# Ledger of designs, part 73: designed miniproteins, single chains

Each design is a single chain, and the fold is of that chain. pLDDT is the mean over its residues in the fold that is shown.

## One batch from the design tools (miniprotein)

Design m2696
Fold by ESMFold2-Fast:
Structure m2696 (fold): chain A 100 residues (1-100)
Amino acid sequence: GAAEAAAREAEAAARAAEGGAEAGGAAGGAAAAIAAIGGAVGAEIAAGRESEAARAAARGAEEGAKAAAEGMKKGGTENDKAGAAKAAEAAREGARAAAA
């Protein structure tokens, strides 16, 4: 359903964020943050008005995107990876909420 679609988009965004951070260091961190934000928007569109679980997934993805951007702003590959990991965890939290 729509909640599952939103959760899958949030997870895809989180995986893209992690891949981006690993591939490009600082440039990868920027790409990761953008990917996470895109995923959050996609999840919100998919959620519409249909499910609170889907909305939770979208919010989790958005929080993760902000965490990734914040990690990148602090600089360093370790901070970029930490931000991407936080984005991934937020997206997984949203996916769990959607599955419940």
Scores: mean pLDDT 60

Design m2697
Fold by ESMFold2-Fast:
Structure m2697 (fold): chain A 94 residues (1-94)
Amino acid sequence: SMNEKRRELLRILLEFTEEYLAAKKAIEEHSEDVEKRREIVAQFEKFAKEKLEEIRALNLPESTLKSIESFIDGQVQSIRDLLEEAEKKVAERG
């Protein structure tokens, strides 16, 4: 049913949000370790892709799916931007 699909979507989105916050914190905590930060970003991108596949499997209305995909893509880009900003700060100091 649609209610079952919505409950599953909320569970997936909660798991995604928890991992997003963990990735942000990990990037901030590893400001000196470029390799570790790149590993964190790559791991989060893989996780986001897996969660998108789980959400697509729910066969939600197309408009809802597009909004969720856009949201997740935006969060992935936010994590990439944090990596780029951190790399720029290292370049300015060295």
Scores: mean pLDDT 84

Design m2698
Fold by ESMFold2-Fast:
Structure m2698 (fold): chain A 90 residues (1-90)
Amino acid sequence: MVEELIKKLEEIIEKVENEEKLSEEVKEELIKHLEEAKKALEKGDYEKALEHLDKARKLAKEVNSEVYEEILKLEIDVAVLILEEAVKKV
């Protein structure tokens, strides 16, 4: 599942790079948060990934980016992984 989440995140980054309506500064900030989330997922740090996705989602909403819903869905998927790991510990 993590490999699929990383792939979805890479697809979202590509969509941001190609979103002509966004300023270059906004693209750089949004991609920065998405890249940090990707690094966190690769390290298995789901809590950190969720933090960076939350920052990306809030920015995407403020700028009316087409990727807002995709980031929101990815954030939910990561939150579910955190819950699944917590349940396995009990």
Scores: mean pLDDT 82

Design m2699
Fold by ESMFold2-Fast:
Structure m2699 (fold): chain A 73 residues (1-73)
Amino acid sequence: GKEEALELLEKALEAETNPRAQEAIRKAIEALKAGDGEAAERHLKEAVARSTNPEAQELLAKAGRLAKEAGLV
């Protein structure tokens, strides 16, 4: 659910080294915490597009799937 998606996003943020991808991940986390699914989906897509770390990319993809399954995005 939401807690699992947030945990994966926080791990993606730790793994990512690209500053623009890190900013997008932080914005996705804040949007998800605020219940803003449209903003969360938008920032998740930006994070995936800007991500340069394979581990972060896998974590972002899993977080996005869990968020969709939970109806958060």
Scores: mean pLDDT 86

Design m2700
Fold by ESMFold2-Fast:
Structure m2700 (fold): chain A 85 residues (1-85)
Amino acid sequence: SDEEKKKRLEKALENAEKLLKELESTGNLSPDQKKLIEELRKLLEEARKAIEEGKIEEANKIMDEVGKKLQLLLGQHRLAEQRAA
């Protein structure tokens, strides 16, 4: 149902926001990583608005983009940590 889809999107959004906060707290972020975090925060705000407006398919599309950018950010962060060690 659309209500179940909405609940899944809300959980995904909450998890993404928590992950970004954790990454920001670890420090040693590159300028490119900081830019990705800013882009992700804007996408999360757009997704939240789409969810509030009942635009579930739009919110789902935005969250797919968030997922792709998060995977890129996490990959870059792991590589940076390995280089710093």
Scores: mean pLDDT 81

Design m2701
Fold by ESMFold2-Fast:
Structure m2701 (fold): chain A 57 residues (1-57)
Amino acid sequence: SKEEKVRELLGERREENSVLTDEDLREIARRTGASYSLVRKIAEELAALGILRVEPS
């Protein structure tokens, strides 16, 4: 699913240990074909769990 592709790419970004910017989330949306809102929702969910860090909108 698109959600699975988004989670995979976000997992790769976790390894970089950097803060994901709005531009990073838009790039993931473009590469996966998912909506920006879906990518941000998943990224913020993972950030709330301490898995990665996301720049506030």
Scores: mean pLDDT 80

Design m2702
Fold by ESMFold2-Fast:
Structure m2702 (fold): chain A 56 residues (1-56)
Amino acid sequence: SDAENEAIGLAIAEQYFRQGRYAEAVEAYEKLLEKFPDNERARALLEEARRKLAEQ
């Protein structure tokens, strides 16, 4: 289902973020938002991942 695919995509992106792999997290969140543009959590976490990447 779309909801399951959205949740799985979010979990994968969050896994990269938790591992400090911010470049991969950014890419994963961006790909998720291509399919699910209204996911507010993914938008917020994408901004956070971009901020973390810029600080590295």
Scores: mean pLDDT 86

Design m2703
Fold by ESMFold2-Fast:
Structure m2703 (fold): chain A 93 residues (1-93)
Amino acid sequence: SEVEKLKKEAEELLKKLEEEVKRALEAMKNGDLKAAEEAVKKADELYEKIKKIAKELKKLGYEDEAKKFELEAGILVGLAGIYLGVTKLITSK
């Protein structure tokens, strides 16, 4: 079904987003500002894709599932941003 395809696509994008968060964390641990910036850029792109899928799920009446994907992705992209922020602080000193 269309709903099952959208849910699976969102789940695959969330896994990719988790990988970018892990890359941002590793970049922070290594003081690698460029790697942290690249990870956050990819995380932001994945978040925009997840929001588009969530919008389509809402149109199909799956608001609870859409909200869950948006919240999970929002937390992950926020965490990547925090790791970038910390990397900037430790590399600017």
Scores: mean pLDDT 89

Design m2704
Fold by ESMFold2-Fast:
Structure m2704 (fold): chain A 85 residues (1-85)
Amino acid sequence: AREEAEKLLKKAAEALEAGDYEKAIEYAQKALELDESARGLGLLGVALAKAGDYEKAIEYYRKALELEPDNVGIREELKRVEEAK
């Protein structure tokens, strides 16, 4: 499960780089179904923000910070999205 989730997170990151935000959301959601991780929640948040869904992005960043409160990267992304509203 964890290894499969990691592969899906890599696909989500590749989709983000390609600008395919719908694919990134799909892969990140599938990864979270297998293993709920701060990385998966963070990637889903980034994909939602890039797709223009700032409200959902904020929700997923908050969930990611519940798992990893000291994650600087996720905190910075949350601040960026809140400033973009």
Scores: mean pLDDT 83

Design m2705
Fold by ESMFold2-Fast:
Structure m2705 (fold): chain A 63 residues (1-63)
Amino acid sequence: MKITETNELVVHAEDKKVKVYIDGKFVGEVEAGKSASFPLKPGKHTVKLVEGDKVLYEKEIEV
């Protein structure tokens, strides 16, 4: 899994489907081997990425 942060959160799922949560809200899924971008407003946001039942990433980011 790779994450690239700009004015959008770009999520790349390599091995398995990843569910994306921003500020505790489900915003979308990224299929295995695909990338998706999610727009972010300026400020602090919590990002959580879940693969199946496993939390892969959970952090506060600032954009």
Scores: mean pLDDT 75

Design m2706
Fold by ESMFold2-Fast:
Structure m2706 (fold): chain A 58 residues (1-58)
Amino acid sequence: GLGYRLAEHDLGLSREEVEEAIRALEEGDYETLRRIAERHGVSVEEVIGAARAAKELG
C-alpha cells in the first residue's frame, strides 16, 4: 500500500525493513529502529513516522 511505498521510496527501506520497523515500533524496540535509521542515514524519528504511516495506510 501507499505507506509501504513511501517508506521504501523516501527513506530507501526494503519491504522487509519496513515490516521490521513496524514490529519494532509495536514492541518498543527503539534499538532496532535506531539501527535501521543509521543504516539509511536518516533520523530515528523519520523511521518511526514511516513505520506508523505504513501500519495505518498499508
Scores: mean pLDDT 81

Design m2707
Fold by ESMFold2-Fast:
Structure m2707 (fold): chain A 103 residues (1-103)
Amino acid sequence: NEKDIKRFLGLIYLSKGREYFKNGDYDKAIEYYEKARDLFTEAGDYALSGRAWYNLALAYEKKGDLEKAIESYRKAYEDYQKAGNTKFAEEVKKKLEEIEKKR
């Protein structure tokens, strides 16, 4: 019940973050993605916290903050592996390889 409420609120914040991201407001997107991440982490939902970390990484890339993007992708990879989501873990691994080449 409490975990379900946290997942539901996290999904609302994730959705708000995506709208800000689409509008180019990456600072607001990051703020809402962090709120979503914290709620999903508290709920123990690694698939959703991995998704929030992945969206954080995309927003940091758009801001040109490669170090925070790399850290966020690494966290997304860890959480997707904990969730057993092999497909998303491999997608994140490819993103990490792409960013390392930009250095």
Scores: mean pLDDT 89

Design m2708
Fold by ESMFold2-Fast:
Structure m2708 (fold): chain A 68 residues (1-68)
Amino acid sequence: MIEVKVTVLPDGTIEVEITIGDETYTFRAASKEELIRQLELALNYYKSRGDEERAKAFEKAIEAVKKL
């Protein structure tokens, strides 16, 4: 199961929380563009390792952030 939660904090910081099974990953950035860049780096890393499940989770996270 993959769950993605996006939160905009009071100071404008954007937080994305990615849950894959029982593991949770949290990323924060001051802008949507910077957050997407961080997530794309993680996505490319997991793709390069053949980690299909984590790659799919980060693709969903990028789409969720883009919808802000």
Scores: mean pLDDT 85

Design m2709
Fold by ESMFold2-Fast:
Structure m2709 (fold): chain A 83 residues (1-83)
Amino acid sequence: SEIQERFDKLVEEYRKQGLSKSEAIAKAIADVLLTEVAGPLIERLVKEGRLTDEQVEQFIRGLRASDLPEAKALAERLEELRK
């Protein structure tokens, strides 16, 4: 329910930014997966020292290649956590 409400809001926001309906939906799905699933898991693994420096660098590289603002924010947090 909460995830669905966040998804619906993201679709509306991306459409206000000028994306088509299909582009807004795809980007909202990617955002929700990153913020609700992958991001929290990656941050936890980094904080627990369960990832190698090479693995963290691979995640940062992938996140920086994304056009999602939340992906860039996560990349910055991972850079700080690995210091």
Scores: mean pLDDT 81

Design m2710
Fold by ESMFold2-Fast:
Structure m2710 (fold): chain A 68 residues (1-68)
Amino acid sequence: MIDTTADFSDSSCDALKSLVNLANESYKEVTGEKITISKKSSTTITVSTPTVTTDLHVSPECADSLLK
């Protein structure tokens, strides 16, 4: 498992949602599995696949919006 971090605190929520949706659809199309998204903190979401875990730093509003 490889742990990475990315900072999206300055990114718009719409751009983040589009990126997450695109990544999830691409992963599902290639592997038949889905990406797991969970809230780690008010400003951090974790995106997990079986081989990679990535923490995304986001605004609190974007974290809540991505999980709805």
Scores: mean pLDDT 69

Design m2711
Fold by ESMFold2-Fast:
Structure m2711 (fold): chain A 63 residues (1-63)
Amino acid sequence: SMSKELTPEEREVLLLVAQGYSPAQIGELLGISPATVRRRIAEAVRKLDAPSYAAAINKAVAE
């Protein structure tokens, strides 16, 4: 399927999650709240339209 492209901010958060950073750590690195980080992850996961990617990212966030 044609998923919408990730924003640069969504892409950056996903790459940090893939590197093993928690939402709290990402929030501190980017100067945003952990709630904003989690929201960006959720939107990025939704845009990927790929259940395997969504599962992997959700596991990384749930540590």
Scores: mean pLDDT 70

Design m2712
Fold by ESMFold2-Fast:
Structure m2712 (fold): chain A 57 residues (1-57)
Amino acid sequence: SVEELAEKIKEVAEKNDLEATDEDAEKIAKRILEGKPPSYETVSKEELKLVELYKLY
C-alpha cells in the first residue's frame, strides 16, 4: 500500500540523516506504485533525494 511504502521511505531517509516529510514520502510511494517514475521537471529537490535513497536500498 501507499502508506506502507511511504513509511519505509521515511525510515530509509532517517537512517541516512535526511529529513523526509509524510507528504513527500507519500508522493514518491504513489509514483512508484503507479509505475510512473518522477521526472526532474515535475518533482521537488526533496522528492528527488527520497527517490535516490529508495533506490540505494
Scores: mean pLDDT 64

Design m2713
Fold by ESMFold2-Fast:
Structure m2713 (fold): chain A 69 residues (1-69)
Amino acid sequence: VDEIKNNPVFEEEFKKFDTDGDGTLSAEELKEMFRSLGLNPSDEQVEEFIKKLDLDGDGKIDYEKFTKE
């Protein structure tokens, strides 16, 4: 959704849920971040989002890739 792509708060929350400060989030961490932002996406929506950004199939999203999308 466009609000996610253009929302700077999303990047702040991404960093907060990045457990090791690696700049990557797992599906579980990403879902928690979405809930923190009040988005409450389904498991399917989170998985689709990850698949779009994580072409390597690691199930993780880099925040740099994230901010470019």
Scores: mean pLDDT 65

Design m2714
Fold by ESMFold2-Fast:
Structure m2714 (fold): chain A 72 residues (1-72)
Amino acid sequence: DALRARLEAELAAAHEHLLAGDTEGAIAALERAAALAEELARAAPPEGYSAEETVAGLRAHRERLVAALRSL
C-alpha cells in the first residue's frame, strides 16, 4: 500500500531528525506522517472504531507529541 509506505518513510525521517537534534525537522516529518495516518484511518479504520474516532485519537496524540518536542 502506497499510503502505508509513505507513512513509514515519514516516521523514519522524523526519527532520524530527532537523533540529529533537528526538532523542527522532526515536527515537520511527524505532521506529514499524521496526515498520512489520518488518510489511512479513513480508508481502513481499526475494527470496533469509526474513522472519525480514529482520526480524533490520532490528532490528540499528534498534538501531545508536537508540544513535547517543542519543549525540547
Scores: mean pLDDT 79

Design m2715
Fold by ESMFold2-Fast:
Structure m2715 (fold): chain A 71 residues (1-71)
Amino acid sequence: KQQQIDDEIAIALAQIGVAVSRLAAERGKHDEALEFLERMKERIAGLPVSPEAKEQALKLIDEEIERIRKA
């Protein structure tokens, strides 16, 4: 059960990170948004979560980093 909770938290953190970074990017703070996402990626990579949850969470962050870089 702790592993399941940790997995859910990791994915939720990624979703929150994406939402916050999108708002920052929309306000023209692209560098701040990218720095925030990179920090979030580092934090998630260090979490004791399942490989599947980690992959899902990191994919969400990587996709948002790519989106901001393309804009």
Scores: mean pLDDT 81

Design m2716
Fold by ESMFold2-Fast:
Structure m2716 (fold): chain A 70 residues (1-70)
Amino acid sequence: SAAEVIEKLKERLAKDPEDAEALLALARAYLALGDTEKAIEYARKALEAAPDDEEVRRAAEAIIEAARAA
């Protein structure tokens, strides 16, 4: 479930808070639960963690657009 995925991703982020992949996965999990505010929050954190990563930027922008459209 999305809730179970969130708990595992939080454990991963407790070990590595700058893990952009985990931050994007957490944003998607919150989006799947309908928590659009947290989806945007974690997508923005991913951008801060990897500001020069084009793949992270594209993924985060897509999540933010989907969250705002919902």
Scores: mean pLDDT 86

Design m2717
Fold by ESMFold2-Fast:
Structure m2717 (fold): chain A 70 residues (1-70)
Amino acid sequence: SETEKKLEELKKRMEELIEKLEKVDPRLAESLRRAMEYLEELVRKGEISIEEAEKQVKETEEFAKKLLEE
């Protein structure tokens, strides 16, 4: 269950990011919640690897960091 542990870590990272974004852009925060739900489903169905999911979360974190620093 290394995949399960990693997925939970990614979900926590995304939840923290979404919480910060809700104060700045609530619509973007909601979009990211939906995106995370679909990402989790794709991983659980085996359609993408946990490593690919991690890359997508990292890209989202970097994008959001730019918005939060503006």
Scores: mean pLDDT 83

Design m2718
Fold by ESMFold2-Fast:
Structure m2718 (fold): chain A 68 residues (1-68)
Amino acid sequence: SEELEEKLRERLEELRKRVAELPDEEVKAALEEDLRRAEELLEEGKLVAAALLLIGTEEDIRLAEAKL
């Protein structure tokens, strides 16, 4: 589904902006690597795998933002 791919790309861009604002460079680098992997999965057409990774990465970003 092209619509699903577009929504996943929009989510990826949104999460990248959130990661860019994180103060911890080590955490930032790790989360940027996860987002890079999600982008690679999208390029390969692996939409379900990309969606699952983005869900997990969003949770990790949320925890990092909460300083947990």
Scores: mean pLDDT 86

Design m2719
Fold by ESMFold2-Fast:
Structure m2719 (fold): chain A 97 residues (1-97)
Amino acid sequence: KVNELVEEILKAIKSDEEKLNALKYLYYKILGLAYKKIPSTPEEKIKEVEARVEELAKKLGELAPLLKEAAELAYEEALKEYSAEEIAKRLEEVLKK
Protein backbone atom coordinates (compact mmCIF):
# COMPACT_ATOMS: atom_id res chain seq x y z
CA LYS A 1 0.00 0.00 0.00
CA VAL A 2 1.05 3.63 -0.67
CA ASN A 3 0.62 4.39 3.06
CA GLU A 4 3.33 1.88 4.07
CA LEU A 5 5.83 3.38 1.58
CA VAL A 6 4.98 6.95 2.70
CA GLU A 7 5.49 5.95 6.38
CA GLU A 8 8.95 4.51 5.52
CA ILE A 9 9.91 7.74 3.66
CA LEU A 10 8.69 9.94 6.54
CA LYS A 11 10.77 7.94 9.07
CA ALA A 12 13.90 8.48 6.89
CA ILE A 13 13.41 12.29 6.56
CA LYS A 14 15.48 14.18 9.16
CA SER A 15 14.91 17.91 8.40
CA ASP A 16 12.28 20.40 7.17
CA GLU A 17 14.48 21.19 4.13
CA GLU A 18 14.59 17.47 3.23
CA LYS A 19 10.78 17.26 3.65
CA LEU A 20 10.32 20.23 1.28
CA ASN A 21 12.71 18.71 -1.30
CA ALA A 22 10.89 15.34 -1.03
CA LEU A 23 7.49 17.03 -1.55
CA LYS A 24 8.82 18.97 -4.59
CA TYR A 25 10.27 15.73 -6.04
CA LEU A 26 6.88 13.99 -5.70
CA TYR A 27 5.02 16.89 -7.36
CA TYR A 28 7.48 17.29 -10.27
CA LYS A 29 7.70 13.50 -10.84
CA ILE A 30 3.90 13.14 -10.96
CA LEU A 31 3.66 16.23 -13.22
CA GLY A 32 6.20 14.67 -15.62
CA LEU A 33 4.23 11.40 -15.69
CA ALA A 34 1.00 13.34 -16.46
CA TYR A 35 2.70 15.40 -19.21
CA LYS A 36 3.91 12.23 -20.99
CA LYS A 37 0.27 11.03 -21.19
CA ILE A 38 -0.95 14.36 -22.70
CA PRO A 39 -0.20 14.34 -26.48
CA SER A 40 -0.37 18.17 -26.73
CA THR A 41 2.33 18.79 -24.07
CA PRO A 42 5.37 20.58 -25.59
CA GLU A 43 8.58 18.51 -25.38
CA GLU A 44 10.35 21.51 -23.75
CA LYS A 45 7.91 21.39 -20.78
CA ILE A 46 8.64 17.67 -20.27
CA LYS A 47 12.41 18.30 -20.41
CA GLU A 48 12.14 21.19 -17.90
CA VAL A 49 10.19 19.04 -15.40
CA GLU A 50 12.58 16.07 -15.86
CA ALA A 51 15.59 18.37 -15.22
CA ARG A 52 14.03 19.52 -11.91
CA VAL A 53 13.32 15.90 -10.90
CA GLU A 54 16.99 14.99 -11.64
CA GLU A 55 18.27 17.97 -9.59
CA LEU A 56 16.04 17.04 -6.60
CA ALA A 57 17.04 13.35 -6.87
CA LYS A 58 20.72 14.34 -6.47
CA LYS A 59 19.86 16.32 -3.31
CA LEU A 60 17.71 13.51 -1.84
CA GLY A 61 20.23 10.70 -2.46
CA GLU A 62 19.03 7.38 -0.99
CA LEU A 63 15.45 8.70 -0.64
CA ALA A 64 15.12 9.27 -4.42
CA PRO A 65 14.31 5.60 -5.36
CA LEU A 66 11.61 5.42 -2.62
CA LEU A 67 10.14 8.77 -3.69
CA LYS A 68 10.09 7.63 -7.35
CA GLU A 69 8.05 4.54 -6.34
CA ALA A 70 5.73 6.67 -4.16
CA ALA A 71 5.17 9.19 -7.00
CA GLU A 72 4.36 6.41 -9.52
CA LEU A 73 1.86 4.80 -7.10
CA ALA A 74 0.31 8.20 -6.22
CA TYR A 75 -0.09 8.98 -9.95
CA GLU A 76 -1.89 5.62 -10.53
CA GLU A 77 -4.24 6.31 -7.59
CA ALA A 78 -4.92 9.89 -8.84
CA LEU A 79 -5.81 8.52 -12.32
CA LYS A 80 -8.74 6.61 -10.73
CA GLU A 81 -10.45 9.96 -9.96
CA TYR A 82 -8.81 12.49 -12.32
CA SER A 83 -7.61 12.70 -15.93
CA ALA A 84 -3.90 13.28 -16.69
CA GLU A 85 -4.87 16.81 -17.83
CA GLU A 86 -6.59 17.58 -14.49
CA ILE A 87 -3.63 16.19 -12.51
CA ALA A 88 -1.17 18.33 -14.53
CA LYS A 89 -3.29 21.51 -14.12
CA ARG A 90 -3.61 21.07 -10.33
CA LEU A 91 0.14 20.44 -9.88
CA GLU A 92 1.03 23.43 -12.12
CA GLU A 93 -1.13 25.67 -9.86
CA VAL A 94 0.54 24.31 -6.67
CA LEU A 95 4.10 24.62 -8.09
CA LYS A 96 3.48 28.19 -9.41
CA LYS A 97 3.21 29.37 -5.78
Scores: mean pLDDT 78

Design m2720
Fold by ESMFold2-Fast:
Structure m2720 (fold): chain A 70 residues (1-70)
Amino acid sequence: DLVKKAEELLAKAGEAARAGDYETAARYYEEAGKYAAEYLEKQGDLESAAKLREQTAKVVAALRAKAAAA
């Protein structure tokens, strides 16, 4: 279940971010976004999948920038 995988990874990303481990949070968020986008692609929603991939990349970049600045 792609949705369940994405939810589990988002929970792990949130835990890592709360602990100040932004690099681990970025990795989990990136993986969650991939599963969520794949789910949308399988449903035929290519536009929402593309938007989600772009938004995920921006959030991941922000988390990695925060990790580098810490």
Scores: mean pLDDT 84

Design m2721
Fold by ESMFold2-Fast:
Structure m2721 (fold): chain A 66 residues (1-66)
Amino acid sequence: EFEELKRRVLELLGLHYPEALTPEQIAKELGVSRSTVQRALDELEAEGLVRREGDKYYPDVSALPA
């Protein structure tokens, strides 16, 4: 399920915060294709749940638990 993938991507980014991760690093950790991860990141960025800095992504601070 794609929503489950989006959740896993966000969890992984939170686990590594404040380190930003590339789509390739996320794909390797989750065992999914880079293109699938890129789609998940694009949707999460559109939702305001992740931020992009160059080729790396990290969770928006408003998406992290208090």
Scores: mean pLDDT 76

Design m2722
Fold by ESMFold2-Fast:
Structure m2722 (fold): chain A 55 residues (1-55)
Amino acid sequence: SKQMEINLEASKVGQEAGKKALEEGKKKGLPPEEQRKIMQDAAIKAANKKIEEAE
């Protein structure tokens, strides 16, 4: 279904955004707890944006 395709794409985009944010956090020397927060925030934001763009 179209909804499943949107959900899969959002998940993939979220994972990539989270990975990128984690790598940037490591480069900046942020504490592990801060790295985790920015990773999660980036993943959620990217996934939600993808879902909104598809609706």
Scores: mean pLDDT 81

Design m2723
Fold by ESMFold2-Fast:
Structure m2723 (fold): chain A 86 residues (1-86)
Amino acid sequence: GIDAHLAAVRAASPEAARLVEEAVKTILNGTPEDAVGAAYRLAQRKDVLAPVRDHVAGAIEEALKKAGFSPELAQNLADFVRAEAA
């Protein structure tokens, strides 16, 4: 679930955890446009997220599904973030 991915990110980097927690909060509480914007902002942060990108992708995929995105759209957006953060 989201919490397990966030715990793994936090263990590796408190800075990465703050960015991912902010994005997850935006995805769960904002509009669909806000959710897509949050994912695009994470994709630009390979400087911080590269070592934990698989857990970042997992956290946002779970958050997007919980926010009502289809599993296919959630996976595609998470895969985009993982690829850009490499």
Scores: mean pLDDT 87

Design m2724
Fold by ESMFold2-Fast:
Structure m2724 (fold): chain A 70 residues (1-70)
Amino acid sequence: SRKEILLLTLETTLGSSEYVRERIKRRAEEARAAGDEEKAAKQEEVAKEIEKGIEELRKQIEELREEIER
């Protein structure tokens, strides 16, 4: 069904967003370990913005799954 295709698309997008977030968090840790606090803080801000998008995607996925089960 169209809802199942949309669910797959959202789940794929979520996976990509989670991957990018983890990469950015690792870059922040690397910068902090190197003593670059400014770079670390900037990367942490980017990771927080991505996390907000992830939370919205998770909400959409949950709502769509509930709709499919109805």
Scores: mean pLDDT 87

Design m2725
Fold by ESMFold2-Fast:
Structure m2725 (fold): chain A 56 residues (1-56)
Amino acid sequence: MIARALVPGIGEDGKGIRAGDLLEVLEEIDENHVKVRSLKTGTIAIIPKEALEIVE
């Protein structure tokens, strides 16, 4: 499942995620958070579901 970032963020490795970047959703952590991988940089982050737009 592919999502778009709606807000900028920082990955686990300190690499930035920009608004508009495409993310692969890897797993649901809880009701409000998902684990994602940036398709641009490969960085992994935990992001609020409200900060994502599902595109695929």
Scores: mean pLDDT 78

Design m2726
Fold by ESMFold2-Fast:
Structure m2726 (fold): chain A 140 residues (1-140)
Amino acid sequence: MKEAEELLKKGEEYFLNGEIGPALRYFDKAIELAKDNPELLGKAYLARGRLYHFLGRYDEAIEDYKKAIEALKDNPELRAQALLNLGIAYYKQGKYEEAVKYFEEAIKLDPTNKRALELLAKAYRDLGEFEKADEVEKKI
């Protein structure tokens, strides 16, 4: 347990320093050692998914966010964060219908998440669903 948490923390430190190659290697090792801890496994996938998203590697980010959502089933807060990041990755690909779905799932877990509401309203505008966008904006 402690070793995978220390590797995850080192991966985040390298990512914050812009050291992408080291960060990936630490997240990969954290994922490998976290297999018996669903919460730590979900955190490690969420961290590596954010790094892939930062690189514009949205397909790998989507894969890692889906694995994070599955691992975080018993942690609604971190699961809402993984759903929000998954919606953002689909939105960045122009897949606005998929983005809406995952923003709504994130808001169902955290109805007070202003960023999820703003991104949902924006995704509805990009779909031409202006009435739904205006209904969501009234909740912000």
Scores: mean pLDDT 95

Design m2727
Fold by ESMFold2-Fast:
Structure m2727 (fold): chain A 60 residues (1-60)
Amino acid sequence: SETLERARKLLEEGRYEEAADLIAPQLVAGDPSVWPIAAEVVRKAGPLYLVKKANEAAKA
């Protein structure tokens, strides 16, 4: 997926917030393909940021 490739690049650049924002809609939709990227964001930036972005996407 192009979205997953972009998110991987953002993680490599240390842009965890942008990576989390990019995958948040798919994460809320229950798409398992984004789970490895979500796990990496949690590992490097902590879980609170990803939870916040997922909640924002769920309300949009």
Scores: mean pLDDT 75

Design m2728
Fold by ESMFold2-Fast:
Structure m2728 (fold): chain A 95 residues (1-95)
Amino acid sequence: MVEKVLELVSSKMVSQNALDVVRESLEIVEKAGGKMEVEEVGDKLKVTFLSMPVNDLQGKVIEVDVSELITLITGEASGYLVKRGEKVEPAPLEV
């Protein structure tokens, strides 16, 4: 999951700091049992949520842009950290 999603995001982003945040967030989601498939469809990303333990998105398919996908990934990771009682990184990415 992490590698495929990160490759797609990196093709559409110029900020290394944003890519690092996305990578760490994807690793947190994957460790929590989160799974998603991401496919490029024209100018949009088609996201199939196979498992999302924090968000009620499991079994849903949505079409989003890159900034919306980043918001979903970082939100899921933050929710997982809060459930574990861990410090949540302040994350306003430019979305």
Scores: mean pLDDT 67

Design m2729
Fold by ESMFold2-Fast:
Structure m2729 (fold): chain A 75 residues (1-75)
Amino acid sequence: SDIEKAVEIAKKLGLPEELIEAIENRDEEKIIRLLSEVFGLPESLARTLLKKGVAYLMANLYRLKNKEKKPFPLP
């Protein structure tokens, strides 16, 4: 299910328990607000992604975090 996949990704990202509970309860507004507070994700972007599914939103968040890897320190 979308919720099960979203919870798995959220746990993989180390998201707070409150956000995991919001996902399980399908509390869309709470999910959007917590993602904005925890990751600085624009609420409008989170809302757009969430309309495609909560698992879709979580997968995109996971991809964004992977892209935040800083390049190796060069002198």
Scores: mean pLDDT 72

Design m2730
Fold by ESMFold2-Fast:
Structure m2730 (fold): chain A 85 residues (1-85)
Amino acid sequence: MIHASLVFSPMEASFTVDQTKAMMDGAVEGAREAMERGVDVLDVSFQVTPVAAADAAENPDLQKAKEAVAREGAARAREVAAELR
């Protein structure tokens, strides 16, 4: 089994833990897509800031950030797996 941790930091201070988790969910989705296509076994773990999560609303800025993080997560997962011997 291959285990890799990816820490995501929000680019803006306006992001809450809940919003950050939404962006991380996108990154996990992208990473899984990459794993299905190019990586056999790879776990991606995320760490969140210890702040209360209560809001589940999304907005255009969050959606854009989520897509960027998802794409980066997928690329990173493939890169890490390829480098591991």
Scores: mean pLDDT 48

Design m2731
Fold by ESMFold2-Fast:
Formats: sequence, structure tokens, C-alpha cells
Structure m2731 (fold): chain A 75 residues (1-75)
Amino acid sequence: ALSPLEREALRVLEEYTARALAAIDAGDLDTALAYLNEAAARIAEIMAQLSPEERARVRAELIRRFTEVMDRIDA
């Protein structure tokens, strides 16, 4: 089972990247970048408290989600 902190990190990534994608679709790149910056800051705080294995999983999900957002901007 995921720890509460790992679950919170994944929840933050899901919520903020979804909001960033919605902002991009609305033509609001500044708002999208603000959501990504907020997600990155919150994830950095949580990752400091995670085990190496938990950090690896959160990092993989962060890369996947941020790549999805960057691909949407470049489309």
C-alpha cells in the first residue's frame, strides 16, 4: 500500500497537471505554468520526507505528467 505522503504527492501531481492541461486548452499559458510551479514546489517538500523507493515512483509519475503538459503546449 502507498504511504500517506506518497499518496499526497501523487494526488498533487494529478490535480495540478489536470488544472494545467485545462488552462492550456483555454489558451492561458501563464496560469498553466503557475500550476506547474505550484506542483513542483509542493512535490519538492513532500519528496524530502519520502524513502528512496517512494521518491523513485513519485519522480517517474512527475516526469510522465509534466511531459504530457509540455507535449500539449508544443502541439
Scores: mean pLDDT 85

Design m2732
Fold by ESMFold2-Fast:
Structure m2732 (fold): chain A 65 residues (1-65)
Amino acid sequence: MDLSEGIGALSDEERRVLELLAQGKTPEEIARELGITPEQVDELVKRILEKLGLKSLEEIRALFQ
């Protein structure tokens, strides 16, 4: 699993969302902290999953365990 390559491919917004998801933040909390909508956070999560080759938020959180 080459997560380092995928993380390097993330935009600044995507990396910030990834960090906040790893902390257990909800999409609404992330949206508030980044100044975007919860729907935009959901779209960024789907992009992150695609770039990292992951299928769930649980797999994202596991990156920081």
Scores: mean pLDDT 76

